# Designed miniproteins, single chains, continued (2): the designs that were tried, part 29

Each design is a single chain, and the fold is of that chain. pLDDT is the mean over its residues in the fold that is shown.

## One batch from the design tools (miniprotein)

Design m4939
Fold by ESMFold2-Fast:
Structure m4939 (fold): chain A 86 residues (1-86)
Amino acid sequence: SSREQALAILDKELAEIDRMIEENADDPELKAYLEKVRDQLEELKAKLPEMSDEEQKKAQREAIILVAGASVRYMRRLLEKKLKER
């Protein structure tokens, strides 16, 4: 079902964000950004029972895009830190 697919994707994306938060506990700015992304994913998950099938498909795409954007910013932050290490 679209709900089961949406839940599976949201749970996978939440687990990825939680991993990024845990691995970067020493970076309060990055952590705050990732926690905001997690909160947005949790809000999408909470709203799934009230969504139509089309809205659930849109929520799946939104979750994927949101985490893809977070991953790019995360990688950029790690690269910036590495480039400053000598």
Scores: mean pLDDT 83

Design m4940
Fold by ESMFold2-Fast:
Structure m4940 (fold): chain A 83 residues (1-83)
Amino acid sequence: SELGKLLEKTLKLAYEAAKKLEDEEKKKELLELANKLNDAFLAKDYEKAVEYAEKLAKKAKELGYEELAKAAEELAKKLKELA
């Protein structure tokens, strides 16, 4: 429940960040990471979900989306407990 809510928050922040990006390549990269994270979580592949959450956090930091980076880092930490 709490983990699912954190995933939903992280995905919402990623989609909102992508909407505001003018660079189509950066937008695609961010959306691809968010979608791969969601797919891995739904498949209960928590090891892959950790990988994509960490990549999403790194990309968010590079793009200056601090709230998204923090949410993705918290999600990765919690997912590691299930991996």
Scores: mean pLDDT 87

Design m4941
Fold by ESMFold2-Fast:
Structure m4941 (fold): chain A 67 residues (1-67)
Amino acid sequence: SGRRIGRRLRELREERGLTQRQLAELVGVSQATVSRWERGEIRPSRELLERIAKVLGVSVETLLTGE
């Protein structure tokens, strides 16, 4: 679900010492978009999930299921 993906996204971002703004800049979206993802208000597209995974150094599977 979007809420589970959002929580994992936040945890992975924080573990890497990134702010929401820094993750947004690296992924090419607004900080508001990252905030909405982390709250589970919107779900990232497949393309955005792939970019997020690359930036965080994890697989898309880790974002979707937690492996």
Scores: mean pLDDT 84

Design m4942
Fold by ESMFold2-Fast:
Structure m4942 (fold): chain A 59 residues (1-59)
Amino acid sequence: MEKYVATKDVHTDLPGFLSFKKGDILELLKEVNEDWVLAKSLKTGEEGYVGKGALEKIE
């Protein structure tokens, strides 16, 4: 199971996009393209699109 840590706070009001705080752990659900993933917040259980530039892969 691939996990990412958020490297910065992201706040969005866009439907289908995920908001999170720096240090939050996200589970990779799907790679959408070069710049975007579909992820799930392990803190809130919410799913949404996240820019790869806000994430760092962890084991």
Scores: mean pLDDT 82

Design m4943
Fold by ESMFold2-Fast:
Structure m4943 (fold): chain A 74 residues (1-74)
Amino acid sequence: AKELREEILKKIGEILRIIGDIIELEKKIEELKKNGGSEEEIEKLKKEIEKLEKELEELRKELKKLDEELKKAE
């Protein structure tokens, strides 16, 4: 019970960190667009966001499984 809740909180923390990273990358893209940054730099940042979105999807799936396990234990 306690260990399962701790694992859920850990996964939530990882999800929030990745969301924060995505927001920062989106902010950098907007800044580059406003300041006439290179298309290559923008494309690189977009690929980083895509990678983080895939990691976020996997963590959300793991969190859902842990939540289902917690509901069975309670």
Scores: mean pLDDT 81

Design m4944
Fold by ESMFold2-Fast:
Structure m4944 (fold): chain A 74 residues (1-74)
Amino acid sequence: MKKLTPEQKKQIRQLAIQATSHAIRAVGYEIDGDLEEARREYLEAADYYEQMYSLGDESAKKYAEFYRKKAEEL
């Protein structure tokens, strides 16, 4: 059970936009074979998901772990 204020929801939404933007760029770099840039973008996406988790979006922790793992495996 979670209780998020409208302000927290707005902050989480802003962080989600940043997280998804970095994740999309990471996939693009990975397809292009630019693995170092892909790794950097996956780590940035993971960091934004960690911030969402800190604000009360508990599901964001799984996404942070997922993208951090993707960076490690490149």
Scores: mean pLDDT 85

Design m4945
Fold by ESMFold2-Fast:
Structure m4945 (fold): chain A 89 residues (1-89)
Amino acid sequence: AMDADGRTPLHRAAEEGKVEEVEKLLAQPGVDLNARDADGRTALHVAAENGYLEIVELLLRHPGVDANAKDADGKTAFELLEKAKEVKT
């Protein structure tokens, strides 16, 4: 598998929708909230892309989170969240 791509435990928790795991990781000092995977995505991007609003809210409450970070496609987490809402079928 082509992982080893800089994904942190926070990325994994956000991808899997594990709210409690995200809360535990955010309580840990020294967590890299802005770590980017191979696609330039932060955990905030991953949560937004998957429509996990509760995780998005948790991440945005932390002052260290870069809400304006752009992924490899030049998209912010908010743009991914908007598109997730628009393509609902």
Scores: mean pLDDT 76

Design m4946
Fold by ESMFold2-Fast:
Structure m4946 (fold): chain A 63 residues (1-63)
Amino acid sequence: LVGDIARAVRDVEARAPGDLSLKKGERVRVLRVDAAGELLVESLETGEVGWVPADSVEILERG
């Protein structure tokens, strides 16, 4: 999962400091995987980094 390219399957709204908002279809790179079901990702459109729910993205490319 770390290094993989993923795509948001739905709009995601940041709820806390450190969270990232994504639009459906936005591509991200997975930086870290948390045991609580969250991913730290980098948006490939904006370069912003933040946490998103693991179920909010679909893996497109294995890194």
Scores: mean pLDDT 79

Design m4947
Fold by ESMFold2-Fast:
Structure m4947 (fold): chain A 61 residues (1-61)
Amino acid sequence: MVGDLYRALRDFPALTSADLSLKKGDVVRVLKVVNDNWVLAESLKTGEVGYVPRSALEKIS
């Protein structure tokens, strides 16, 4: 999980400034598992870091 690459399964608009906004197909690296529903991730497209729902992600590596 941590350090692995994930693809966004759907668009995710940031709800707060702490969240990472994603478009379907965006690739992120998981930096931390926060809880069962959320991870802290880094966008490989933008370099931005923020919270993303685990349900929006598919593991690719």
Scores: mean pLDDT 81

Design m4948
Fold by ESMFold2-Fast:
Structure m4948 (fold): chain A 122 residues (1-122)
Amino acid sequence: DVNAQDENGRTGLHGAAESGDLEAAKALLEQGADVNAQDKNGRTPLHYAAEAGQLEVAKLLLEAGADVNAQDKNGRTPLHYAAEAGQVEVADLLLEAGADPNAKDKNGLTPADLAKKRGIEV
């Protein structure tokens, strides 16, 4: 089952997105993997691709219909994780795909706030 979940609710597509395994991600999507599958933290594959800076897999996920504004258990979108991790190229891709730079997480922080905090704290 291409959508089988491990003990953390993660699918094969979550792992491929985090590792940047473009061939595996493409094969999983061709087999009907749920591009918007949520793990036990509410994170989708796109959240992991964004945090890890996996540009090519992020492009593939968006082309496959990934929700660019999906929120995890903390109210964070993929753009929050790209901004916090300093993944500029993935952040730019997400913004082009319609990511909301003003979406607030459960702490009231936007992706713009996280990018600014990272750039000015040291």
Scores: mean pLDDT 88

Design m4949
Fold by ESMFold2-Fast:
Structure m4949 (fold): chain A 55 residues (1-55)
Amino acid sequence: MKEVEASKFAEFVKSLPDGEYEVLIKDPKTGKVYKAKVTVDREKNLVTIEILERL
């Protein structure tokens, strides 16, 4: 799993081409991992995150 620092999140989003990505999101307090779908729309400057499943 690639961890991205909050301060680097904007640069990370700018590096992604348009499309749908499957991402794992980790809760730092519980250690629980969630499977999410991330959709990047560069024309709208919008990123949508949808939680799919708890792992």
Scores: mean pLDDT 67

Design m4950
Fold by ESMFold2-Fast:
Structure m4950 (fold): chain A 90 residues (1-90)
Amino acid sequence: SELDRELLEAARAGDVERVRELLAAGADVNAKDERGLTPLDLAALNGDHPVSDELIIRIIKDGASPLGLALNNGQTEVVEVLLENGADPN
């Protein structure tokens, strides 16, 4: 849905307030984009990091926890909001 798409974009941007608003509006916290990435996966790609987004996506798809990656990128608040709303950490 449009709400799900906007949630995925907000999570990628690390926009905590927007994530909160979209979840309150009924967005699916476990929605997947065309690559199969959830909001939690996309939060892991946010921030300034020395590796490419493609490498991070590969690591997540190969079984790395997006939770750990998102926290390492400073996305603590967006991770907390997603988990409070039922995001799957695996």
Scores: mean pLDDT 77

Design m4951
Fold by ESMFold2-Fast:
Structure m4951 (fold): chain A 60 residues (1-60)
Amino acid sequence: MGEELLKAARVGDLKEVEELLASGKADPEYKDEKGRTPLDLAKEYGHEEIAELLEKALKA
């Protein structure tokens, strides 16, 4: 459920992140094997717009 969002956040695919969040099927709190969320990955890889989008989704 959250793995596609993790990958999109890591690679900087803003369109994919927007679509996954809009569909309501992606879990923005999903954690990878190292305990990192999509927000953590977006910040780590410097994808500022994606990080802002994910932070808003998490806060609702």
Scores: mean pLDDT 78

Design m4952
Fold by ESMFold2-Fast:
Structure m4952 (fold): chain A 74 residues (1-74)
Amino acid sequence: TKQAGDDALLDFLKKVLEKHGLTEYLPEAEKIAKNNPSTWEEIKKLMSEPLYKAFEDAVAPMVAGGRAGAEALA
């Protein structure tokens, strides 16, 4: 289970970086996975500022999609 979690995290990070053209950060993704973070908060602490900003920008549309429903009700 723990080993599968490590593999899943690395695979997830690689997929996100590849999908958004951030493959220059693949070595950092491998380093993050190697440190075996258990929470998103720990993952954020392991990211460099440029990587975190780029990753957050890539994820922002998903967060914005959730908020759009709430704004439609206001």
Scores: mean pLDDT 62

Design m4953
Fold by ESMFold2-Fast:
Structure m4953 (fold): chain A 133 residues (1-133)
Amino acid sequence: GTPLHEAARAGDLERVRALLAAGADVNAQDENGWTPLHLAALAGHLEIVELLLEAGADVNAQTKPLPGSSGNGLTPLHLAALAGHLEIVELLLEAGADVNAQDEYGFTPLDYALAAGHEEIVELLLAAGADPS
């Protein structure tokens, strides 16, 4: 990953701000297709998610499978829903996240929220137009 990936994962808001001001690529993908936004959303770093979105992060960026892996195709919304980060789910939806985005296996953010037992996120996703069928 880039220094921006490391700062986003670590929750280092001031380092994220400094790297973006220095021209870091907000949409840089690591070898697995993870962007800084994926890492911040999974880790629950709300202020970093907000800063990355303001800097032009692709809200619908998808991770990539490794050669020979099971694949994934996860968006930041899948990861926030899996991890139980309600305020980040709300922020991503407001930023235009595809509520019905499918990973490589057809799983949506709603499927991940249901599997993880995050009832408030399930309700939020359904209110935002998630297909329950």
Scores: mean pLDDT 88

Design m4954
Fold by ESMFold2-Fast:
Structure m4954 (fold): chain A 127 residues (1-127)
Amino acid sequence: KLLERAAAGDLEGVRELLAAGADVNEADEYGTTPLHLAAAAGHLEIVKLLLETPGTDVNAADIMGITPLHLAAAAGHLEIVKLLLEAGADVNAADLLEGRTPLHLAQRVGHEEIVELLLEAGADPEA
């Protein structure tokens, strides 16, 4: 499955499955997409490939309202945060648990460069 390849960092496996007609936005029972898994794991080249794939939902939210941008920001993956924002990620997306945005997650972990980047991209510090 595409989710397994994205999680494992298997770039060629992801490319093969997409070429075979796999749904780039395929979600598991929790709403987790390939982009969520690649962003969380720091698989930069897979994130690039997924974002270049037509129809990719950069703002896919899982059952808790978590987006790929939340996961990349929490994990400290600065280059992935940049790619997601360039692709139109909602900088102010809020989770369903506490209304936490990517900015809140980056601040809690102490990823200062990501905090700066999110604020420059229009993150609301009062949200």
Scores: mean pLDDT 90

Design m4955
Fold by ESMFold2-Fast:
Structure m4955 (fold): chain A 76 residues (1-76)
Amino acid sequence: MEEAFKLFDKDGDGYISAEELKEVLEKLGRKPTDEEVEAMIKRVDKDGDGRLDKEEFEALLTLLGLEAEEIVKKLK
């Protein structure tokens, strides 16, 4: 999990933006629209700030049926 989160968090600020999430999903062979990415974030974003912390990111991966290990293998 920690390693996958670091691959998404390009700026090292401890949050994942919609832009960063979209780029990673594209590298995984998915082509989400900006609207789809925002919808994904809204489903797990408790505070409505438009960014994912580590706990919200874990919830999103579970929701999408993705394993952190699979993400790391494709993005390393």
Scores: mean pLDDT 72

Design m4956
Fold by ESMFold2-Fast:
Structure m4956 (fold): chain A 61 residues (1-61)
Amino acid sequence: MSVGAGLRRLRDEAGLSQREAAELAGVSPATLSRIERDELTPSDAELLRIAAALQEARAAR
């Protein structure tokens, strides 16, 4: 599974829109959309921040 596909799956499991997930992760919705399509490679820090935010949202649900 690609990084982008993995993040999209986590977001779907958390029940979040791209806008909501991007807001929680502190990135723009356009940036998150490009990462989810593997059109943009996030930095390690951005990837950890996005993954942590999505995992916390999924766990809280």
Scores: mean pLDDT 80

Design m4957
Fold by ESMFold2-Fast:
Formats: C-alpha cells, sequence, structure tokens
Structure m4957 (fold): chain A 90 residues (1-90)
C-alpha cells in the first residue's frame, strides 16, 4: 500500500475519518494494522484520538497493538485521553 507525505497508509486515513466499512475492506485486503506513520502513529492511535470507537474495536480485533507508542511515547489511549482533556479544558 502507498504511503502519503506523512507516512500514512490508506488504513491510517480511513481510521482517522471513522470509515468503518473502508477499514474492514483494507484489513481484508491485507493492510498492516500496525503500520506506523512518520510520527510513529498506528491507525489505532488516529482512530482513538478522533473518538471513533467502532473503528478502535475493529482494529483491536484485527491485532492492533494497544500499547504501541508514537515518537512522543504516547499510546492510542493516551492520545484519546489527551484529546478529550484538551477539548474540555480549552
Amino acid sequence: MEKDEYGETPLHLAARHGLLEEVERLLAEGADVNAKDKYGRTPLHLAARAGHLEVVELLLKNGADPNAKDIYGKTPLDLAQEARREELLA
């Protein structure tokens, strides 16, 4: 699969936008569920940060690592919690 200028795969983009059916299709086509972008983020990081819970569940069922750390040492859950906290406190 082709990566964009951010090192994102189509699975990263589908996960970030909450496109559940597209995520299912890409995983069925053999997309790497644990692919990392240039920031060390997996599709699970992006789905979790965006709050797309159904996509998060689907990625976890397909072997996504919930303990994967980005270049800042953040897990998908850390990004989800920080995003909600930043929005609440801003």
Scores: mean pLDDT 82

Design m4958
Fold by ESMFold2-Fast:
Structure m4958 (fold): chain A 80 residues (1-80)
Amino acid sequence: SEAEELAEATMARYDVDGDGVITLADLLAWARANSETPMSDEQAQAFLDAFDLDGDGVVTREELLAFYRRLFETYWSNLP
C-alpha cells in the first residue's frame, strides 16, 4: 500500500545506523549529512513526537505505518 511504501521510504531515509528504529541521533545524523536541509534539535524532536505514538523516544516502522495509514484514511475521507 501507499502507506507501507511511505513508511519504508521514511525508515530508509532516516534510519542511518540500520537498527530498525528512528532516533533523535538518526535524524540529527541525517541532517548533518544533508546540509541543504539543516535540522535543529527542536525540529528533530518535533518529528519524533509526531510519529512516536507510545512515547518511548524512538519511531518504529509500525508507528510510521500507523501514522501514514491514518493520514491517508483521513485525507481520502475528508476530500470535498
Scores: mean pLDDT 68

Design m4959
Fold by ESMFold2-Fast:
Structure m4959 (fold): chain A 102 residues (1-102)
Amino acid sequence: ALDALAAGNYDEAIKKYEEEIKRNPNDAQAYLNLGIAYLAKGKYDEAIKWFEKAIELDPNNADAYVLLGEAYLKKGDTEKAQEYFKKALEIDPNNEAAKGLL
């Protein structure tokens, strides 16, 4: 599924992660990857929903906050995006993606 994301096969990736979530509803990484696929398709509200679910299951995942901030940035909510990028840096001060987006 991660390889499908890298190859740009977003619909295939979505289907595989939805199947994974049905088998393991507590797989925070599967929700994160599902959000990434929706973000890549420009489905920002769906991406936000799945990133929030990933954070609910794993609140110390700095990358999930970076991705949530990126989704808000794509929606034009720069202030909310910056809040999430700062939250990512509070969790992991060495998160290079969050540093680059602030």
Scores: mean pLDDT 83

Design m4960
Fold by ESMFold2-Fast:
Structure m4960 (fold): chain A 126 residues (1-126)
Amino acid sequence: AKPPKPPEWDNLPEDLKKKLLEAVPEAETLLEAGVTPLHLAAAYGHLELVEVLLKHGADVNAQDLSGFTPLHLAAYRGHLEIVEVLLKHGADVNAQDKFGKTPFDLAIDNGHEEIAEVLLKHGADK
């Protein structure tokens, strides 16, 4: 069965829903695939939207169908300020995707040295 849409989506103000749909053209399809609004905001570099979603009770450690957390996606895409905000809100620095990769692994694989350093300071394993 399809996973239900994340509870965070139904609880968002209409202006935030509109901003997310404008920022991510495939948002509706990705939400149906178990991707949360926080995953999308983190992946696409929308810092203000990340902060508002966390204030609305978004699960900072939510995993999509591939095991990615919002921290994985921010580290993969090189969004340093979003990485710092997620860590401040209790993101699991050592969360593993289905392939055993951590946010640190994705930062290194994609050349994001400053993000890798921040993750190490927060207890990332090598």
Scores: mean pLDDT 78

Design m4961
Fold by ESMFold2-Fast:
Structure m4961 (fold): chain A 62 residues (1-62)
Amino acid sequence: MEFIAVAKEDYEAKNENELSVKKGDILKVFELVDDTHVLAENLKTGEIGLVPIKALGEVLEE
């Protein structure tokens, strides 16, 4: 499952495995890791990490 999504809210990483995002950041989502997190790349920073699903908003993959 690979798609592009927009972060709907700011999120600060709580550990080294997590990714910090800001509202409006474009994320490339690679996979679901568990029921609450995805593995994603922040295309603005190039950083890869875990993002809470609740922080994901609009899917941009056409």
Scores: mean pLDDT 79

Design m4962
Fold by ESMFold2-Fast:
Structure m4962 (fold): chain A 69 residues (1-69)
Amino acid sequence: MADEEGNTPLHKAAREGDLDTVRELIAAGADVNARNKEGETPLLLAARNGHLDIVRELVRAGADLSLKP
């Protein structure tokens, strides 16, 4: 279910600011630390786009703040 860039549904929802979809995906067991083809996590995409509420939800779900490959 990843797109051509390796973005999971959680990456897309985090980038777009869709808080309801982020919450649903976390509840469904989505990997909050998944990396796309560019090595980006959903947390990084949410933070880059200024979606602070999504950043908080991802951190609560165990998102890693490190940029390790």
Scores: mean pLDDT 78

Design m4963
Fold by ESMFold2-Fast:
Structure m4963 (fold): chain A 70 residues (1-70)
Amino acid sequence: SEELKKKLLKIIGEILAKIGEIIELERELEKAEAAGDEEKVEEIKKKIEELKKELEELLKELKELDEEIK
């Protein structure tokens, strides 16, 4: 159905956006580690963990949608 396709595309878009944010933060983490900025390293690690949790929830939603299609 068109509704199911729209939901799928939305979830995929959100997943890709979160992956992009994680990639940018991983890049900033490498810079902070190279600079020896322990405070910034901890801040970035916390942000990455929060985004990973959000990504896990989106992946669960995607799995539930896949089960509904089958």
Scores: mean pLDDT 84

Design m4964
Fold by ESMFold2-Fast:
Structure m4964 (fold): chain A 58 residues (1-58)
Amino acid sequence: EKEKKLEELREEMKKKGYSDEEIEAAINWIKENVKNLTDEVLETIKKNLDDLVNLSKL
């Protein structure tokens, strides 16, 4: 289920014009830092994609 949500996020980021590098960095950050990727957490991430991408670059 987490993998399915990560794929949904990847597709949404592609549609919004994020680069493949930014998408993979964000996905990897979530895999390392988010143990329970609930629908609520995913929705919060989708609303704050720029913040997530910036955080993943640290």
Scores: mean pLDDT 79

Design m4965
Fold by ESMFold2-Fast:
Structure m4965 (fold): chain A 65 residues (1-65)
Amino acid sequence: PDLSAGFTALTERERQVLELLAQGLSQREIGERLGISPATVSRHTRRIMAKLGLSSRAEIAELFR
């Protein structure tokens, strides 16, 4: 899969959420870090996975190894 096109399609907020997800932070921790609700973090996570063609949160962590 070509991840470059997916990264280009991410909004600034989605990139911030992606970086914190890659660090293994929970939805609550990301929400506290970015000043948004855990529900909003969950919605961003789903959008990020769709844009990057990923099927699980675990695959996000592997992008930054």
Scores: mean pLDDT 76

Design m4966
Fold by ESMFold2-Fast:
Order: sequence, then C-alpha cells, then structure tokens
Structure m4966 (fold): chain A 103 residues (1-103)
Amino acid sequence: LADLYLEAGRSYLGQGKYDEAIKYFEKAIELDPNNARAHYALGQAYLKKGDYEKAIESYEKAIELSPNSPLAAQAYRNLAVAYEKLGDTEKAEEWRKKAEEIE
C-alpha cells in the first residue's frame, strides 16, 4: 500500500509537480515510517523544489533507515549537492567521501 503512494509520488516528481510529489511521499511515510525509499524520494522532491534544508533532513532519515546501501550512497551524493547549494562546501566534500566509502 505504501508503495502505491510512493509510485504516485514518483509519477508527479517526473512531471515536475513537486508539491504533489511531496504530498504522496508523505502519505507513503504515514503508512510505513521506516520506508527508506520514501524518505529518499521525499528528499529528491525537496531538492528539486529548492527546499535544501528539508532535502537534507529527508536524506539523513533515508541513510539512518538503510545504512551502507546503494540508497545510502545516492543519499550521500544528494546531501553533497544540497550542502553545496547552501554554500557549505566542507560538508559537501564530507558527504561525497562517505558516498565513495560505501559503493
């Protein structure tokens, strides 16, 4: 069931409808709070929307739920992008290094 909301959110994300994508990813998380993929997708939607702080929170949760995984490696790379957009180049480099250390 949570996967149905996750796929709906991804469809909206692909259409550039970031606010709708966020609502569906939040519904997926309401049904399954430990769904690392839903937290990762929420981070992608916030990153595309330019809400970098919320993107960071969502990616950090995805990493917490699925450490040392391909998802975590992608989340670390996207954390680096978000921190770079906020002007924190030191944090961006730290997160890139973490992504390389996983896979």
Scores: mean pLDDT 87

Design m4967
Fold by ESMFold2-Fast:
Structure m4967 (fold): chain A 61 residues (1-61)
Amino acid sequence: QAFSMFDKDGNGYISAAELRTVMRSLGQNPTDEEVDEMIREADIDGDGQINYEEFLTLMKT
């Protein structure tokens, strides 16, 4: 699994839509609301994106 496939800008951030796609590829079907909640918990700035470290933390749950 390549993180760069979802980080199209190469800036080390992933959007809510990309996070949802990753979770679906892992056999999960989160709602948009669930994805937004995950982003809100990891996204300290409230910009609707998470960085690579935050993404790994969510995936290790």
Scores: mean pLDDT 64

Design m4968
Fold by ESMFold2-Fast:
Structure m4968 (fold): chain A 107 residues (1-107)
Amino acid sequence: LLEAARAGDLEAVKELLAAGADVNARDEYGRTPLHLAARAGHLEVVELLLENGANVNARDNYGRTPLHLAAEAGHREVVELLLRNGADPDARDIDGRTAADLAAEAG
């Protein structure tokens, strides 16, 4: 599931979730499928993961949420989708940065 979400493979994500894959699985950095899809800008995969119970405010090993990663990468539509689904815009990473802080640093 993690690799399919990172790659934006919508059909593979759909099939793996239907087969009972853990929507909140974590990689070695504590990142969930939602983190990886959000960072890559895969809007449809982000939407599908949220519909299947992905934790919108999951924190990786650096305290970053999917919102932090989408904002840093400049994926405006993903940022808007995450916020509509309850993403905390005031969440701070281990360096005290919000998603807005990371977006400003990136561009």
Scores: mean pLDDT 85

Design m4969
Fold by ESMFold2-Fast:
Structure m4969 (fold): chain A 51 residues (1-51)
Amino acid sequence: IDGNGYISAAELGEVMRSLGQNPTDETVQQMIRVADIDGDGQVNYEEFLAL
């Protein structure tokens, strides 16, 4: 994704599961909360990579 992709908590959870991970909803929400520094309730792909 070229800098403008966004990841919701639900989508992040699905991506991790597709990679063979089984995160809890709390883990997914914690990751979103940490990356959602601008308070939009979504994580930019670039912000996710910066984690």
Scores: mean pLDDT 62

Design m4970
Fold by ESMFold2-Fast:
Structure m4970 (fold): chain A 74 residues (1-74)
Amino acid sequence: MPSIEEQVEALVEEIERLIEEIRASTDPARIGELLRRLLQLAAELQELSKTASPETREKIREALRRMAELFESL
């Protein structure tokens, strides 16, 4: 089984890719799809944070902050 740290790193990478795609997109329908996926990944990170180390929890907090900044910019 992948470690919690490995799972968090994979989710953070996916979140960063989605944020980049959202910022590059001009299609409202596509942006909506990507935002829904981003929210699903945020929920998964919150679940993993319950059993994560303090260092991994900080990585989760950083990813959630980047998502919050994106939503504030929309």
Scores: mean pLDDT 83

Design m4971
Fold by ESMFold2-Fast:
Structure m4971 (fold): chain A 62 residues (1-62)
Amino acid sequence: FKPGEIVRALKDFKGTRPGELSFKKGDLLRVLDVVDDKWVVAYSLSTGEIGLVPKKYLEKVE
């Protein structure tokens, strides 16, 4: 994933730690930063919230 990229949630995710973003399957997110091999910082287009998201629950939109 790259900063500025739009991605789609593959499943529901409930953030369990401070700074994690909660989202629903099908939600569109904008990647803001790539933290490591497993996590990104993303902006939710559905809620306007920013937080950490696991890469494994995301797919690129075309």
Scores: mean pLDDT 80

Design m4972
Fold by ESMFold2-Fast:
Structure m4972 (fold): chain A 159 residues (1-159)
Amino acid sequence: SMLEERKRELGEYLLERAGRAVSAFAEKVPEYKDYLNEVLELARQGFRDPDRAADLLQEVTLQALGLAASNKDAGLAAAVVAAVAAAILALHGGSSALVQKTTNTAADIARSAGNDDLARSIRNLGRAAVLARQDPEAGIEALRRAADEIEREMRRWAS
């Protein structure tokens, strides 16, 4: 259907933003490059396999927490990946409670790293993801806007 095609295109758009965040921070913290690529691949697997998306999101969230405890820049990149993975779960019709829990955790990682603007953008992505479950048209537009906000804040942090 047209709606399912739009959800797929948006999932690809969100993963592209997560990939750019990983690439930018892998240059800044090259010792974490392999760990960040592993977290990103879990998010990509959740997008390709909706039946595993919830379990993979929990794994992404645990990896993001571990990276954040080790290095703030690696933690920020992983938090963006976790937020994107949560949005993808919402597009697959997954648990709104799990989406909200994950985006709150990702926002807390960003805040703890000293980036309140990124934390707010991640919370906006979580709200947009929940909205996409109830109102797909409004939610898809809100998710795109929130992803663009996250990309802007990541560029400011990386520079």
Scores: mean pLDDT 86

Design m4973
Fold by ESMFold2-Fast:
Formats: structure tokens, C-alpha cells, sequence
Structure m4973 (fold): chain A 70 residues (1-70)
């Protein structure tokens, strides 16, 4: 989905501004501010949880999520 890809790009921008790591809760908060469907939000969050280590995702993990959505 192009909507999901755009959403993940916004999350990557936030991660770059915040030392290259985000918690899953921070990702959820960013997605909640975006005008995206609940279904798309849940799909993105499941992919983030798949790559998360100790409840955090890195920029590299976010790039992997984006590639799975392409």
C-alpha cells in the first residue's frame, strides 16, 4: 500500500531526529497522528514488532519494514 509506505517514511524521519531509535509506543503515537486506516496502522505495527528488539526499532529495522511493504 502506498499509504503504508508514506506512513513508514514519516516514522523514519522521526527516528532520524531522535537518535535513530524509536520505541513501539512512540511508533504507535506517530501513526495515530497520521490520517491512515486502522487496518493499515495495525499492519505497520505488526511489522515493527517483528523487527523490534527490547521494544525498540532502529532506522535499519524501519527500512526493512518499508521494503516488506513495497
Amino acid sequence: SEEAIKAVKEVIKYAKERGGKLTIDEVQAILDKLDISEETKNEILELFRKYAKNGEVTILDLIKVKKELE
Scores: mean pLDDT 82

